# Designs tried in a protein design run: designed miniproteins, single chains, continued (3). Part 75

Each design is a single chain, and the fold is of that chain. pLDDT is the mean over its residues in the fold that is shown.

## One batch from the design tools (miniprotein)

Design m10760
Fold by ESMFold2-Fast:
Structure m10760 (fold): chain A 81 residues (1-81)
Amino acid sequence: MREEAERLVFEAVKALDEGNYEEAIKLAQRAIEVAGDEYPEVRANAYYVLSLAYEKLGNTEEAKKWQAKADADYAAFVAKR
């Protein structure tokens, strides 16, 4: 369900932009679950939102962890182009 995963990422980004970092984390986690391994580019976007939300909350180590996962998924996606 690509459209559902993409919608959850969009809602997570909106929550992040509004300063609702806890909601952004919840929405991004749901997007990761829906995207799974079938949509690595959507999952990478959800990992980026999760990383940014943790950074805003001051959890730099958690932010770096999710950033690394996002970078890995995005690199795999780009390599297929």
Scores: mean pLDDT 81

Design m10761
Fold by ESMFold2-Fast:
Structure m10761 (fold): chain A 60 residues (1-60)
Amino acid sequence: SDAELRELGRRFAEGDDEAERALLNRFYLDPSLLPRLEELMTALSPEQRANLLALVRSLQ
């Protein structure tokens, strides 16, 4: 599911509301995905990183 997580992160960064809901549900079911999201953030553009940081902030 690493490829799925990366694709969801990319889609979320591009404004896909369905991808946002899927990411939130995955974090509720498997908190171990948080370190993987951090890896995705290092590979993203500044704009995409800002969008994922907003998602992570909403989980805190």
Scores: mean pLDDT 68

Design m10762
Fold by ESMFold2-Fast:
Structure m10762 (fold): chain A 91 residues (1-91)
Amino acid sequence: MKEEALELLKKTPKEEIVKGLEQAVEMNRRLAKEAESLGAEEAKRLAEEAARLAEEAKEAVAKGDYETAVELLLKAQELAEKAAELYREAK
């Protein structure tokens, strides 16, 4: 839930949060490239959007805006899950 995610982020060292978000960006960018190679245009688009939202969440964390970071992270996760599902069907 959003409130639980917000509390968890506030208790987690900022460097660990940034590391996790950078990993999420890398994974989604990799998924977008793989989706592109299969012609899965929607999966590519969703993966690219998820990566962008994860980058914005990283910037929000850097500014101390954990509420915005949680909102962006949850949306990025939803889009990443949809992208992965479409990618698996295209493969």
Scores: mean pLDDT 81

Design m10763
Fold by ESMFold2-Fast:
Structure m10763 (fold): chain A 68 residues (1-68)
Amino acid sequence: MKAAEEGRRTLRETGDARSLIEAGRKLIEEGDYESALELLMEAGKLTTDAEDAKEITGQAIIAIGELI
């Protein structure tokens, strides 16, 4: 729940896409799929790394699948 706000704050302070990916994964484990998707999309805007982009895409597919 508040982990999404903490993830966005980390983005603003450090610009660390990896921390946002980890926060998104925790939100998926907690069942907060909407907030997880938001953090993963923010991480996707920060990273140009193919491995990070693939992880973001995989996590987003899981979150969307649980919402549908």
Scores: mean pLDDT 71

Design m10764
Fold by ESMFold2-Fast:
Structure m10764 (fold): chain A 48 residues (1-48)
Amino acid sequence: MEEEKKLAEEVKKLLDEINRLRQKATSPEDIKKIGELTRKLRELAEKA
C-alpha cells in the first residue's frame, strides 16, 4: 500500500539531496556521492 508512496518519496528525496549536494559540492567526496545518488535515482526510475 505504502510501497508506491515510498517509491515516489524516495525519488523526490534523492532529487532534493542531489540538488543540495550540487549547490554545496566543494570536495571530491561530495561529487562522488552525487554520482552514486544519481545512479540510485536512475535505478528507482527504471524500477517504477
Scores: mean pLDDT 74

Design m10765
Fold by ESMFold2-Fast:
Structure m10765 (fold): chain A 66 residues (1-66)
Amino acid sequence: SPSPLGREEVKEKLIEEIERLLKEGKLTEEEAEALKEALRLLMEGVPLEEVDERFREIAERLEKKR
């Protein structure tokens, strides 16, 4: 059984989600790169349990920029 998600696993999951949305045309390449960069910074400076919430907040801000 998979252990509770570690930092590396959370990062991989969110990167896969970004790439899936890009392939589906729901994100531009610029938005996908911005989200990947934001995710990298979150993984370095934010507690693991807050990463999903912070990532969602950043994604929402990118949508409103349109």
Scores: mean pLDDT 71

Design m10766
Fold by ESMFold2-Fast:
Structure m10766 (fold): chain A 58 residues (1-58)
Amino acid sequence: SAVEERNIMHDAGLSEEQLAEIKRLVAEGRYEEAIELLKRHGGLSDEQARSAVEALAA
């Protein structure tokens, strides 16, 4: 769910500025770049990052 994905991103230790950048990339349709940032800064797996981006796009 969207709530579960948001909790994963929060637990990943992303800053508010990093979350804002990821949300901007998703809004622009730049999903692969958003996935890369989630993996790089949040330490998320590819599957977790894709799921989080999907939740943000909803």
Scores: mean pLDDT 75

Design m10767
Fold by ESMFold2-Fast:
Structure m10767 (fold): chain A 61 residues (1-61)
Amino acid sequence: APVTVTVTEEIQPGETRDQAVARAVNKALAAHPDHELARVLSVEFSEDGTSVTVTLELVPA
């Protein structure tokens, strides 16, 4: 069955928003080695722009 994973990462100094999103996605996939990315459900930046929350749908690999 598909699983939903949510990861929140702080945007590091000198890091772009795209780099922060990529790091969050990679962290989720590293935590779920028996799964693969089916889709990105949402990408939400905090109101102050200091963090990103990524919600992913993963399926068994």
Scores: mean pLDDT 83

Design m10768
Fold by ESMFold2-Fast:
Structure m10768 (fold): chain A 80 residues (1-80)
Amino acid sequence: MDFEVEVLESLGRMAIAVGDYETAAKAYEKANELKEDGEIYLNRGEALYKAGKVEEAIEEYEKAAELGNEEAKEKIEELK
C-alpha cells in the first residue's frame, strides 16, 4: 500500500515536470484512493488547476483543507 502510494506520487511529480497535468491528476487520484492524505489532495488540485479544471481543483483543495492542509485552505481563498 505505502509503496504503491509512493510510486503514484513519483509518477505525479514526473508528469508535472513534463507538463502532463492530466496524467499527474490521475496518479494523485489513485494515490488518494489508497491513502487519504491532505498533501496528495493538494497536489491533485494543483495538477487539475494547471490543466484548466478549476472547479475540480477547488474540490480537491477542499478535501486537503479538511485533512488539515493549510496551503490548500489558502488556495481555496485565492480561487474564490
Scores: mean pLDDT 81

Design m10769
Fold by ESMFold2-Fast:
Structure m10769 (fold): chain A 67 residues (1-67)
Amino acid sequence: SIKEDFEATGKQYEKLGKEHYEKGDYKKDAEFYRKAAIMYERSGNLEKAEAAKQKADEAAELAEKAK
C-alpha cells in the first residue's frame, strides 16, 4: 500500500541520516531525518515522525556547534 511505501522510504532516509552522522556530517544527518519525518507523517506513523523530528533537531544543534 502507499502507506507501506512511505514508511519504507522513511526507514531508508533514517539509514542515510545515520550514515552521515557516523561521518560527522550533522547538516546532512538533520536533512535526512527531516525527510524521514515527512515520510512517516505520510504513512500515518506519527510516533516515528516525532522521533525523527527530534533526531533532526539534535543533529542541527550539533551542526551549529561544529562551526
Scores: mean pLDDT 85

Design m10770
Fold by ESMFold2-Fast:
Structure m10770 (fold): chain A 63 residues (1-63)
Amino acid sequence: MAEELEKVLKKVEEMAKTLGITDKNLIDQVKAKVKELLERGASVEEALYQASVILADYLTKKL
């Protein structure tokens, strides 16, 4: 069962909310990338780090 994946995807949503990002399309794209990284054998920490980089980059450019 994909319970670990669901947890990680929820963390991505929490990160987006913490940063004030409400763009559902962006959040879904980040979640898709995190899922792909995990399916390719990346660690949870690595996948979440990549998510944070994408979200932070978006926030910085949208200031």
Scores: mean pLDDT 78

Design m10771
Fold by ESMFold2-Fast:
Structure m10771 (fold): chain A 56 residues (1-56)
Amino acid sequence: SLYRVLVDIRTSGEPELRFEKGEIVSGAQLQAFFPGFSPATAIRLALANGSVERVS
């Protein structure tokens, strides 16, 4: 399953993470912004806050 990034996302921590608006990312890549959460939870949070949308 793939997701389109809707907003520019960056962290200032280590490792520094970056996704650009229009980028296509996997659920595992989304989980990297929520390291305390499962991939399923990270996907739900990103969809709920408008950070990404499902592709197809």
Scores: mean pLDDT 73

Design m10772
Fold by ESMFold2-Fast:
Structure m10772 (fold): chain A 56 residues (1-56)
Amino acid sequence: GPTTAEEGRAAAEAAREVLLSLGREEAAQKFYDAGMAAADAGDAAASGKVSTEAGG
């Protein structure tokens, strides 16, 4: 998994581009979606976008 949100996004984009160049469109989409989801979760935590309470 990515160590940071920035690395996660970069890894997802790089993996997608490599897989697309190999004609692996479904794998590219899955890696991109998984990487972006992980990066978004990490970014939310790091940025404090979701802070304090899970619900109000």
Scores: mean pLDDT 70

Design m10773
Fold by ESMFold2-Fast:
Structure m10773 (fold): chain A 99 residues (1-99)
Amino acid sequence: SKEIYRKAILSLVAASILVVAAEINIETPGMTREEARNDVAGAIENLEEVVENKEYLSDEDLELALRVAERAARLAEELGDEELAERARRIAEELREAL
């Protein structure tokens, strides 16, 4: 079933997003603000795919995605990237409505 494969892939994507968000730290030695911004942007793009496919995800997966979206919004605000912060906040709102 195409649906079973999609669900498995999205679960892996959600787990990857959580790991990336946990590791992102603007003050990490050797990490530039540009590298941090790129990591946050990548996480937001993955979260947008999670939102588009929310029907295939468990409530637990959606709750994890919500926490990652909230962290991404905070990091984007710290980086001064208003566009990324607004995208992350929109994702968080959609995930809250899905829960």
Scores: mean pLDDT 70

Design m10774
Fold by ESMFold2-Fast:
Structure m10774 (fold): chain A 58 residues (1-58)
Amino acid sequence: MASKAFVDELGKLSSNAKRNLMRHFKTIDNVQKATAEELTAVKDVGPATAQKLIDARS
């Protein structure tokens, strides 16, 4: 179950990045548990976006 800060950071992503993350991980909880390498494997998710998501979940 994702924190509000993590959900808010997801809300700041482009529609393409959000859609691609949800297709790859299927749930917000899985996105929150993903490593930087797993996040950057998703289309339209770059290293900077992955780092922001990691920072928001800590």
Scores: mean pLDDT 77

Design m10775
Fold by ESMFold2-Fast:
Structure m10775 (fold): chain A 83 residues (1-83)
Amino acid sequence: EVVELVAERELEETKKEIDRFMKEKGYKNKIPAEEAVEFFASRNPKLAEKIREYAKSKGVDYLTKEELYEIVEEFIRESLEKA
């Protein structure tokens, strides 16, 4: 299934981008939610919006790397189910 293969690659690449960004900024396991939103705003505006909404709904200023991975995974899954 080409769609699922593409989703898997997109998820893996996005996780690598998060890892590199956090490392470049000196974050080990959590990042300011605003910086995560700004990082994705030009790359994937809909994902940036989902990150912003998640942080707002939880009332948190910081997101863990694992939380960011979960948000990305959910975003990609939702994109597949809409297609």
Scores: mean pLDDT 79

Design m10776
Fold by ESMFold2-Fast:
Structure m10776 (fold): chain A 64 residues (1-64)
Amino acid sequence: MEKEKKRKEAEELIKKGKEYFEKGDYEKAQEHYEKAIKLYEEIGDYKKAAEAAVNFLKAVIESL
């Protein structure tokens, strides 16, 4: 119920983050990935949180 809503929100945030990354907007990509990480952590999906964190770090590196 609530867990499923948070999972869908996190999935949309990952999708948006990837779209911003593709456009070269690494700061917006970071923002979306960070929100997704928090949602995955809240629902205990640590594997998806870790995957999102890797994408976050890639966006940080690209923004340098």
Scores: mean pLDDT 85

Design m10777
Fold by ESMFold2-Fast:
Structure m10777 (fold): chain A 62 residues (1-62)
Amino acid sequence: IDEILKKYNIPESAKEGILEILKLAKEGKTDEAGKKALELMKKFGLSLDKLTLALLEIEKAL
């Protein structure tokens, strides 16, 4: 996970939020996951592209 965050220049302080998004998505709470992703993007200045790619790579690593 940390290597993927570093690859996309996502701050380590965003790691908990990213893990929460993945957990919500796996629980079928897609709307809540999307809301959390938007909040994380605004808080840390992340692009949609970078966040999406990071989430996909983390999910693939599981």
Scores: mean pLDDT 78

Design m10778
Fold by ESMFold2-Fast:
Formats: structure tokens, C-alpha cells, sequence
Structure m10778 (fold): chain A 91 residues (1-91)
């Protein structure tokens, strides 16, 4: 569960950075969250489909941040936190 918890922490930091207008930091934290989700996929192959959906969501949020769609990015990052918390409940 360490990588799921670290992914949630980095997504929360990405939201905080985006809300403060620090788009570069928000993207950095979202990328760190992807790396922790990838490690969680290696540890929990039974959740591969759900964790791949989380990675796709994080990649979508990064693209939104790069385009300046900050509100859309924050919405997607909040949905990613919900998904990671639901996966964590099943572990």
C-alpha cells in the first residue's frame, strides 16, 4: 500500500500547486504520482485495469495543465484521488 499512499499524496500536492498557479510543480507531482501507480501495478497485478485507468487519468490531467485548462485538470486529479482511495479499500 506504500505506493498507493504516495500516489495519493503526490496527486494532492499537484492539486495544491495547480490551485496556487504553479503549473510546473503541478505537472511534476502528477508525473511522480504516475511512477508510484506503476510500482503499485507491479505489486498488485489483480488491480492492473483500475490502476491503468488511474494512469490514463493522470496523463489526461498533465495534458490539461500543459494547455492551461487548470479547472479541468483539478477535476480530473480529484477523480483520480477517489479512484485510488477505492482501490486502497480493497487492499
Amino acid sequence: MEHIEKAIEHVKKAIEAAEKGDTEKAIEHAKEAIEHVKKAKEEYPEFEVELDAVINGLEGAIKALEKGDIESAIYTLEEVIKALKEIKKKL
Scores: mean pLDDT 88

Design m10779
Fold by ESMFold2-Fast:
Structure m10779 (fold): chain A 72 residues (1-72)
Amino acid sequence: SAGEAAARAAAEGDGRAAAEALSREGGVTPQQAEDILTAAASGNAALAKRLAAAAGVDMTEQEARDIGEALR
């Protein structure tokens, strides 16, 4: 999933890598990726999941938590 790819990219790299994974796998715009990653990094996994769903991306709350943890 795009959420899984973003979580892996964040763990292995940084927020830029996670945003790139969301764009490649999920087809989101740069602004949508920034909004999702900002929510995840702030510890709001529920908001990150909601924003991902609105952008057409499949992301679990666990994947959002993993992204936030990796980006701190």
Scores: mean pLDDT 84

Design m10780
Fold by ESMFold2-Fast:
Structure m10780 (fold): chain A 64 residues (1-64)
Amino acid sequence: SAAERLRAAVREALSLAIEQGRLPSRAELKEIAERHGVPLAALERAVASSRAAADQLFAFSEEA
Protein backbone atom coordinates (compact mmCIF):
# COMPACT_ATOMS: atom_id res chain seq x y z
CA SER A 1 0.00 0.00 0.00
CA ALA A 2 1.01 3.64 -0.30
CA ALA A 3 1.15 3.91 3.50
CA GLU A 4 3.52 0.91 3.71
CA ARG A 5 5.78 2.42 1.02
CA LEU A 6 5.81 5.75 2.89
CA ARG A 7 6.71 3.99 6.16
CA ALA A 8 9.56 2.15 4.39
CA ALA A 9 10.81 5.46 2.94
CA VAL A 10 10.67 7.14 6.38
CA ARG A 11 12.60 4.23 7.94
CA GLU A 12 15.29 4.52 5.23
CA ALA A 13 15.53 8.30 5.74
CA LEU A 14 15.84 7.92 9.54
CA SER A 15 18.37 5.08 9.15
CA LEU A 16 20.43 7.34 6.86
CA ALA A 17 20.21 10.15 9.45
CA ILE A 18 21.55 7.80 12.15
CA GLU A 19 24.37 6.60 9.87
CA GLN A 20 25.35 10.18 8.91
CA GLY A 21 24.68 11.79 12.31
CA ARG A 22 22.61 14.38 10.39
CA LEU A 23 19.17 14.67 8.80
CA PRO A 24 19.15 13.71 5.09
CA SER A 25 19.40 16.51 2.54
CA ARG A 26 16.46 17.28 0.24
CA ALA A 27 18.36 15.56 -2.61
CA GLU A 28 18.76 12.40 -0.49
CA LEU A 29 15.07 12.52 0.49
CA LYS A 30 14.14 12.92 -3.20
CA GLU A 31 16.14 9.78 -4.11
CA ILE A 32 14.54 7.83 -1.24
CA ALA A 33 11.05 9.05 -2.23
CA GLU A 34 11.60 8.03 -5.89
CA ARG A 35 13.03 4.62 -4.86
CA HIS A 36 9.95 3.85 -2.75
CA GLY A 37 7.46 5.38 -5.21
CA VAL A 38 6.16 8.07 -2.84
CA PRO A 39 5.80 11.83 -3.33
CA LEU A 40 8.74 13.85 -1.99
CA ALA A 41 6.36 16.24 -0.20
CA ALA A 42 4.71 13.30 1.61
CA LEU A 43 8.12 11.95 2.72
CA GLU A 44 9.23 15.43 3.87
CA ARG A 45 6.02 15.83 5.93
CA ALA A 46 6.35 12.31 7.40
CA VAL A 47 10.00 12.92 8.37
CA ALA A 48 9.02 16.29 9.91
CA SER A 49 6.20 14.53 11.82
CA SER A 50 8.85 12.07 13.08
CA ARG A 51 10.91 15.03 14.35
CA ALA A 52 10.50 13.83 17.96
CA ALA A 53 12.52 10.70 17.13
CA ALA A 54 14.96 12.77 15.03
CA ASP A 55 15.25 15.43 17.78
CA GLN A 56 15.84 12.66 20.33
CA LEU A 57 18.61 11.24 18.11
CA PHE A 58 20.16 14.73 17.82
CA ALA A 59 19.45 15.86 21.42
CA PHE A 60 23.24 16.16 21.94
CA SER A 61 23.21 19.03 19.38
CA GLU A 62 21.03 21.14 21.72
CA GLU A 63 23.39 20.44 24.65
CA ALA A 64 26.56 21.07 22.65
Scores: mean pLDDT 73

Design m10781
Fold by ESMFold2-Fast:
Structure m10781 (fold): chain A 58 residues (1-58)
Amino acid sequence: MSKEEIEDLVTLSVENALEAGASKEQILESIKESAKTVLSEEEVEFAVETAKKALEKL
């Protein structure tokens, strides 16, 4: 998966989870667990970092 695809999917997941009333901690854990299923270690770190940045903006 490209960095752009990871960034788009992570941002969408953060927005959807916030709309559903999930806490920032729950969102970060969910993204990390989902990313570990399909991404490399480096891509998981990038996904978590992207999620943190999205949460700061939203």
Scores: mean pLDDT 80

Design m10782
Fold by ESMFold2-Fast:
Structure m10782 (fold): chain A 57 residues (1-57)
Amino acid sequence: DEAELKKLKEELLENAKKAEEEGNSSVAQAYRKAYENIEELFAQRKAALAALAAAAA
């Protein structure tokens, strides 16, 4: 899941860069916002899963 998250975040930033290079700043901003939102959501999910795993050990 960490590799999956890293790949997703990398793809979002790469798409943002390409959109910006194409002059589509609104699309680039949308990709960066998605990156921030996904990073926050997955950080919360990862913390919750780690806490559950620790409780089970």
Scores: mean pLDDT 77

Design m10783
Fold by ESMFold2-Fast:
Structure m10783 (fold): chain A 55 residues (1-55)
Amino acid sequence: SSEEQIRKIAEKLAELGRKDEPEKVEEIRRKSKSPEEEYDNLLLLLADIEQQKIS
């Protein structure tokens, strides 16, 4: 996918993550060097959040 598509998806993932872990989302956004890295780290965060809810 294009960088613009990845950035748009990452922004939507960030919105989802902010509902439960806003500080962690902001840290990921701040530290990520590319939209791809941000996307990968936000997916991991969302998986961790979901796993905690299922626990």
Scores: mean pLDDT 81

Design m10784
Fold by ESMFold2-Fast:
Structure m10784 (fold): chain A 64 residues (1-64)
Amino acid sequence: EENLKKGRELLDQGKYDEAIKYFEKAIEENPDNAEAWLELARAYSHKGENAKAAQYGKKAVELR
């Protein structure tokens, strides 16, 4: 999905807050997209928000 791709581009640029916004939009459009949850976890990990990263990572594993 376009939102997931844009989020990844922003994440690679170090724009973590903007990346999170696009990953959240991707999840709102498709909550079963495990990849979007995994990328959201990765973005929060880069921000040092380890509790949120762990929470969203578990959601990604749960969805498969």
Scores: mean pLDDT 83

Design m10785
Fold by ESMFold2-Fast:
Structure m10785 (fold): chain A 63 residues (1-63)
Amino acid sequence: SLLEEAQRTRAEAEEFRKLSEKYDEIAKVSTGKEKRINERKGAIYYTVAGILEAAADVLEELA
């Protein structure tokens, strides 16, 4: 069902949010190129989580 898809999508968003936080923390203790790479990873996972949250919201509205 759309509600089940929304629930799974929201759970996936939460995992990407955790990954974003993890890489942001790694970036805080990194320097130079390594810092930049981990900051980019954090930003990418943050963006993915936001897209998945928006998708879950739409699925819940359509249910």
Scores: mean pLDDT 90

Design m10786
Fold by ESMFold2-Fast:
Structure m10786 (fold): chain A 58 residues (1-58)
Amino acid sequence: AAKEEGLSAATDALLAKKKGDEDAATKASKKAQKLLSTLTADEASDIVAAAITKVMES
């Protein structure tokens, strides 16, 4: 589902950025942006917040 793939892609982008892998972060960020653009702004915001929380807990 778009929400689950969006969360996965956003999490991957944030993890790659945290590790300093700029290429992987850019690629995952573009995928996340594409998937999140199919959702409402509210749903996209919730997914981004969840991805940030998940990465910070790691």
Scores: mean pLDDT 78

Design m10787
Fold by ESMFold2-Fast:
Structure m10787 (fold): chain A 75 residues (1-75)
Amino acid sequence: GSGFPTEEEIDAAFEKYDTDGDGYLSGEELKKFLRDVFEKHGIKPTDEQIEAAARVADTDGDGKLDKEEVRRLLS
């Protein structure tokens, strides 16, 4: 498909990993989401790959991402 991940994958991930229910992924939630995304595409992520993706996604320097930031990161 065009872009990665799909809107449905982002929504499902937030329902699964956003335990706070505030519409943001942070810290461990963000890392779990990124690992799941990589594994769904047949990639076995290293800890460094997950940490690098989290750092790139963290445009605010606060480690919190909403759905739009996740979509922009992975498009």
Scores: mean pLDDT 70

Design m10788
Fold by ESMFold2-Fast:
Structure m10788 (fold): chain A 70 residues (1-70)
Amino acid sequence: SMEEEEKLIKEIEEVYKKAKKAIEEKNWEKFAEYGGKLRQLTQEAYEKNLEKAVEYGKKLEEELGKLIEE
């Protein structure tokens, strides 16, 4: 449902913000934890056939990768 997809997108965004903050603080342990959670949520979206949530999660994973490069 759209409501389920919107809820998952919000959860993905929240975890992304925590991962980004961990990078800013150079807390690599917390970054690994939240990065793993982001991947888990993206996988849950895939299993539920929530296409927009999958695309959003993958985009944010790519953005985190760019942030750790500089």
Scores: mean pLDDT 85

Design m10789
Fold by ESMFold2-Fast:
Structure m10789 (fold): chain A 67 residues (1-67)
Amino acid sequence: SMEERSREAEEEGRRQIEKNKEIIEYSSETARYMNLGIKYLVEDEEKAKEYFEKAQEYGKKTEELVK
């Protein structure tokens, strides 16, 4: 049915938009935590390490969504 194929296309489009929004969000968080890690690199090595670990976590989430 034409109506069924139209609904499937719209659902796929919505799913792709939602996925793209999540990719943007996780990529943004990755960059934010990398910048925080750099900021604390000289002042607080332990805190910098925690931020770099958070950046790695969000980076992995981004990579999983791209697959």
Scores: mean pLDDT 84

Design m10790
Fold by ESMFold2-Fast:
Structure m10790 (fold): chain A 82 residues (1-82)
Amino acid sequence: MEALKEKAKELLKQGEEYYRQGDYEKAAELFEKAYELAKKAGDLELAVEALGLQARAYRALGDDKKAAEAEKEARKLDNEIK
């Protein structure tokens, strides 16, 4: 699953760049894709990171409901790791 993990990391970096530019919609989309790939790769730590960045992007968009849902899922998944 190395290729999926590498792709997820690339998508997180691209999403962070869009977030810095103020393109929060594109950032959220890239973080969502990174989360899906991280889960497929079995990298739960990377999946938690992607969900946290997703929540941040959703809050920047004013979508507090989606942000709260992503934060809840990140907390649940993080508890599985710890």
Scores: mean pLDDT 85

Design m10791
Fold by ESMFold2-Fast:
Structure m10791 (fold): chain A 69 residues (1-69)
Amino acid sequence: AEAAELLEAGRAGDPAHVDRLIAALSHPDQEVRNAAAYALGRIGDPRAVPPLVAAIGRIPAEVLEEAFN
């Protein structure tokens, strides 16, 4: 499943997956968007900050708060 693959990428902390995760923030499936935001938060790459801010309204504030912390 797409969401599970994105969560595993985030757990690995692999920066090579950042571009894929950023693209997933615009996915039509809410679970995929949530997984991408969570994974980006775990990686901590500053490249993810602007797309995460742009995802406000598409991803629950609770998930975004965890990604920024």
Scores: mean pLDDT 68

Design m10792
Fold by ESMFold2-Fast:
Structure m10792 (fold): chain A 90 residues (1-90)
Amino acid sequence: SVAERLERAAEALREAARRAREEGLPETAEVLEKAAERLREAAREGDELSGEMVVLSLAVERTVARREGDERSARILDEALRRVQEALDA
């Protein structure tokens, strides 16, 4: 179901946020935590569009990190994006 896919995507983002905090990247962790909260709300409401909007938002954040030379944040955001897309496609 849509709710199950969105909830799995939210869990992937929570895991990525935990890794970001362990790596000393608190701003990246906050971005991922807020994205996970958005997906959980979307899962309760059955909002399919929110999954796509989160993917777009994270892709923008990854591009910004790369342009600023923050390769560690870019790596974590890239990994999070792949896992979210995998969850949404299941």
Scores: mean pLDDT 86

Design m10793
Fold by ESMFold2-Fast:
Structure m10793 (fold): chain A 77 residues (1-77)
Amino acid sequence: DKAEKEAALKAGEEEALRQLEEEVERNPLPEEAVRLLREALRLATEAMRAKAEGDDEKAAELYAKARELAAKAAELA
């Protein structure tokens, strides 16, 4: 069921963001790095959604963007 998969992806994104917030409270990162990591997680979830819909080209593009933002966050941390 596509709707069930979409709900699972959204729940996974929300859980990942919650875990990131908890980790930042324990190991503080620059605010800009945290913002970039949140955006990277959002793009990764969108990529998984696109792949689930069979849009491999869009999924690849979104994964590339997510990886770039994660790399920028690492440079700031």
Scores: mean pLDDT 77

Design m10794
Fold by ESMFold2-Fast:
Structure m10794 (fold): chain A 90 residues (1-90)
Amino acid sequence: MPIPESEILLSFGRIFRSLGNKLEKQGDLEGAAESYERAIELYEEADKLEPSEEIREELAETYENLAKVYEKLGKYELAEEYRKKAEEIR
C-alpha cells in the first residue's frame, strides 16, 4: 500500500524540524531558520490534505522554534508574528 501523501509530507516536515533543532544547537542560526521554514511549509501542506490535531501541534511547535531563532537573529518582528501564529492554531 502506498504511503498517503500527507504522511510523506509530515515525515519530511519532522526531518526538517529535527535538522533545524540540530543546526540551532550548533549555532547555525541561518541554517536553523531555513530548516524550520521548510518544515513549516511541509506541515502546512500536510494539514491542508489531512487536517489533524497532531499536525497542528507540531506546526505550532515549529512556529515557536522559528520565532526563537528569529529573536536570536535580531528579527524581532518576525519572531512576534510566528509566536502569534503558534497561539492561533492551538
Scores: mean pLDDT 85

Design m10795
Fold by ESMFold2-Fast:
Structure m10795 (fold): chain A 68 residues (1-68)
Amino acid sequence: MTREELLEELEKRRKELVELLRTKSREELEELLRKASPEEIADFGAVAAELGDEELVELAAELILEKL
């Protein structure tokens, strides 16, 4: 994987997470996060923090701690 390919893949993943956070309800996001790995939950939490969604950041942190 080239640096350019990696950058494009990361940008695609970021856009997918942003869209998911904007289109899914709180209940749907909670269900998805409960089924996700700690790494996936951390990625969601980072995007939520970037968007200023403090409630989702707190939810992500709680679920990560429950899985560890």
Scores: mean pLDDT 76

Design m10796
Fold by ESMFold2-Fast:
Structure m10796 (fold): chain A 118 residues (1-118)
Amino acid sequence: SLAFFEAETPEEARAALEAAVAAGAETIALAVTLRGEEVERDAEGLRELLGAAAEAHRRAGARVHIAIGAEGSEKAYEAAESLAAIAEHLGIAAAAVLAETREEAREAARRAALELAA
């Protein structure tokens, strides 16, 4: 089964991940859309989210796919891309996308997460 969630913070994304695992989801697609400054500020929360996703895969067999959308900042995109690279190292399929507005970033992250899960 596929569970899809959209979040604006790492904490929201982590709660959605934990709920999906508890519900027995086999594939989980997460789209996290952050404002430009939030990617740097929330780096610890994003690393914890990636750790939780790796643990869900190891213990429950859940396949976790994460797309990180960044609004309005090339620097935020660079941070999101670095986190996506860490996710790849942990065996999590991840993508980073940049857009001019939050709405465009959200839609791009949504598409990327679903494409990773396909």
Scores: mean pLDDT 77

Design m10797
Fold by ESMFold2-Fast:
Structure m10797 (fold): chain A 74 residues (1-74)
Amino acid sequence: MLSDEEAENLIRAARVLAEDVYQASPELKAELDKIVEDLKAGKITPQEAFDRVLELLEKHFPDFAALLRRIAEA
């Protein structure tokens, strides 16, 4: 199970990786920005934010989402 700190670190890593593709995928950038905004506003927990990021990545980058899921289950 992810700690809050681990979930926040994984979300940050996902955002950094998405930066290289955000110009080609403005929808992905907007959805990631919304997840981070909701997390900062306290509307969702770090675990819920990570689950949302993983779900979004599964839609657009399934192989990368599978890698992140494996790291999160350590």
Scores: mean pLDDT 70

Design m10798
Fold by ESMFold2-Fast:
Structure m10798 (fold): chain A 58 residues (1-58)
Amino acid sequence: SRVERRKKLIEDKSPEAQREARALYLEEMGAPPELIEAVRNGLSDEEMEKLAEEYAKK
């Protein structure tokens, strides 16, 4: 369900939805609050993907 919610937010064209999707993703991975705030402020998709790979070992 969280994956479905995240996908919906990511596909939403609103900037708020995009930032929320990224923030939720990092929060689920256990990222520190500093990174979550950075995502809400405009952290790139590339940075988020690298963090996901590092934490999940894709």
Scores: mean pLDDT 66

